# Designed miniproteins, single chains, continued (2), part 115

Each design is a single chain, and the fold is of that chain. pLDDT is the mean over its residues in the fold that is shown.

## One batch from the design tools (miniprotein)

Design m7996
Fold by ESMFold2-Fast:
Order: C-alpha cells, then structure tokens, then sequence
Structure m7996 (fold): chain A 109 residues (1-109)
C-alpha cells in the first residue's frame, strides 16, 4: 500500500533529520533516491525532497501538501491513494525543511 511505503520513508527521514547536518541529510536523500528500484518509493522520496526545498523557502506543510496534490492530479499518472501518500510525504518534508531553515538562519545570520 502507498500509505505504508510513505510511513516508512517519513520515519526514515525524521530519524535521519534528528542525527544529521543539512548536507548529510541532502546527501542521504540523493543516495536513497538513486538506489531505489521501486517507482512508488522513488516518487515518495522525490515528494519528500520537494517538500524540504519548499519548507526551507518558508512554505507551510499544508501549502506544500496541497501544491503537490494539485500537480500530481494534473499529471494523471497516479491514483488517489498514491497522490495522498506523496502529498503527506511532501508535507513532512516541508516540516523538516522549515526546521532546518530556522537552524541555518540562526547559525549563519
């Protein structure tokens, strides 16, 4: 199920974010994406990464999830469960990205 795959990726990302620098987190996401053979897991990791970029730019998790949902609906490639799973992953990405943005701005002001 897409939701179960999303929950796995979200848990991995949250755990990694607590124990890694920004550079380490970005490198780990790129490595995971390049080594992922499952197309849906790849799409979920991609959605998480997009969310992190948008969150780091100040977009809310809710706005990010909605933006990703709309984009995927327009493509017409994914079913509703897959779209919701990717929107959730993007929203969590935005939470992580916003937290990292605050740390960066505080450290490098």
Amino acid sequence: MAREKAEEIIRWARELAKNSSVEELIAAIREKLLNEDDPLRRALIGALAVGMELGARGMSPEETAELVRRALEEEGIFDEEEIEAMAEAAGVGAEIGRELREEILKAQK
Scores: mean pLDDT 80

Design m7997
Fold by ESMFold2-Fast:
Structure m7997 (fold): chain A 56 residues (1-56)
Amino acid sequence: SDIICQDCGYEIPANQVESHYQLFGNRCPKCGSSNLVAAEDDGVQELKKAVEKVTS
């Protein structure tokens, strides 16, 4: 699934995610933000639930 940066709206295609992670890790190559979310409905919901996990 595609990944979208929440800060600048840059979209990383699914087939480019691995090469992106090897070069930039968990950061947007446009703005350097780590606010990356999955473009799919289920992925977005799971990411929000993980962030709201107060008990770690």
Scores: mean pLDDT 65

Design m7998
Fold by ESMFold2-Fast:
Structure m7998 (fold): chain A 98 residues (1-98)
Amino acid sequence: VVETIKSIPNPLTRQLMADLHLRTLIKEGKYDEAIKLADELIKAFPEFESRFYLLRGIAYEKQGKLEEALKDYEKAIEINPNNTLAKKRLESVKEKLK
């Protein structure tokens, strides 16, 4: 999958296809596959890593791995302070951990 995404020459199309695939895995409950794919995408496409940290965090949260989700959301915000969805998710996870 990462190799297929790498073969897409347009960076915007590449990002959209990566996001779509990750969201599909999460929707289907394939959280381990989503986490593995997100890890590979973070390494392959540093320019989009904030988004991939966000999506990996969502997969961790869906598995009940709230501490891992917290770290990924914090990392997503560190990389892109304008990641509003990561900020909302971070606040939600912090409330669950109180």
Scores: mean pLDDT 80

Design m7999
Fold by ESMFold2-Fast:
Order: C-alpha cells, then structure tokens, then sequence
Structure m7999 (fold): chain A 65 residues (1-65)
C-alpha cells in the first residue's frame, strides 16, 4: 500500500478525535482540513511529541531550534 494512504487514515482518526470531520460538508471546510493536515504533516514528530508531553505534564515542550 501507499504510505500516504496510511498517513491519511491516521490523520482522519486524529481529526475525528478533535471533533473535526475528515469528510468536509463544504468547500471551505475541506480547504481548512487539508491545510491543517498539511501543516501537521510538515511539522510531524515535533507536534506529536509536544502533544504527548502536554498530555502527560500539562506543559508544552520548549521549542528547540
């Protein structure tokens, strides 16, 4: 299978957990969902790591340049 299909599936689950529908009801919603997905994918592991840390400690990880 294509790796992008697996990433899309994971993204759809993550969006659903945040109360966002992966299937947009309008073109505007679809555009927002795609942009969010692209941003999350671009910053990938750093965002996920920060979210995990926040969930455990209630604090964000400092941005290491």
Amino acid sequence: GEKKAEEERKLAEQLRKQGLDPQPKSEEQGKVVREIGRILRSIGDSTQESLDHYRETGEWLPSSA
Scores: mean pLDDT 59

Design m8000
Fold by ESMFold2-Fast:
Structure m8000 (fold): chain A 79 residues (1-79)
Amino acid sequence: MEEEKKKLIEEAKKLIQEGYDFDVKRINELYKQGKITKEEAEKLIEDIKSYYNDQLTRFEKLAEEDLERAKKYIEALKK
């Protein structure tokens, strides 16, 4: 139970990190193209970081309360 929960949370952290990295790369591309300012890019990255931290916190709670639902959620994200 505990090892399954830890494994699932680690998987969620990896998927969230991948999503964060993708979004940051996209924001940096917009900056390089001159479509946004450096300050706008930095603010967007901060907003996205906050969003993903909230998502992880919510997922950790889900994994504590309903491990099977948390597993299905991760499986859906991998599709």
Scores: mean pLDDT 82

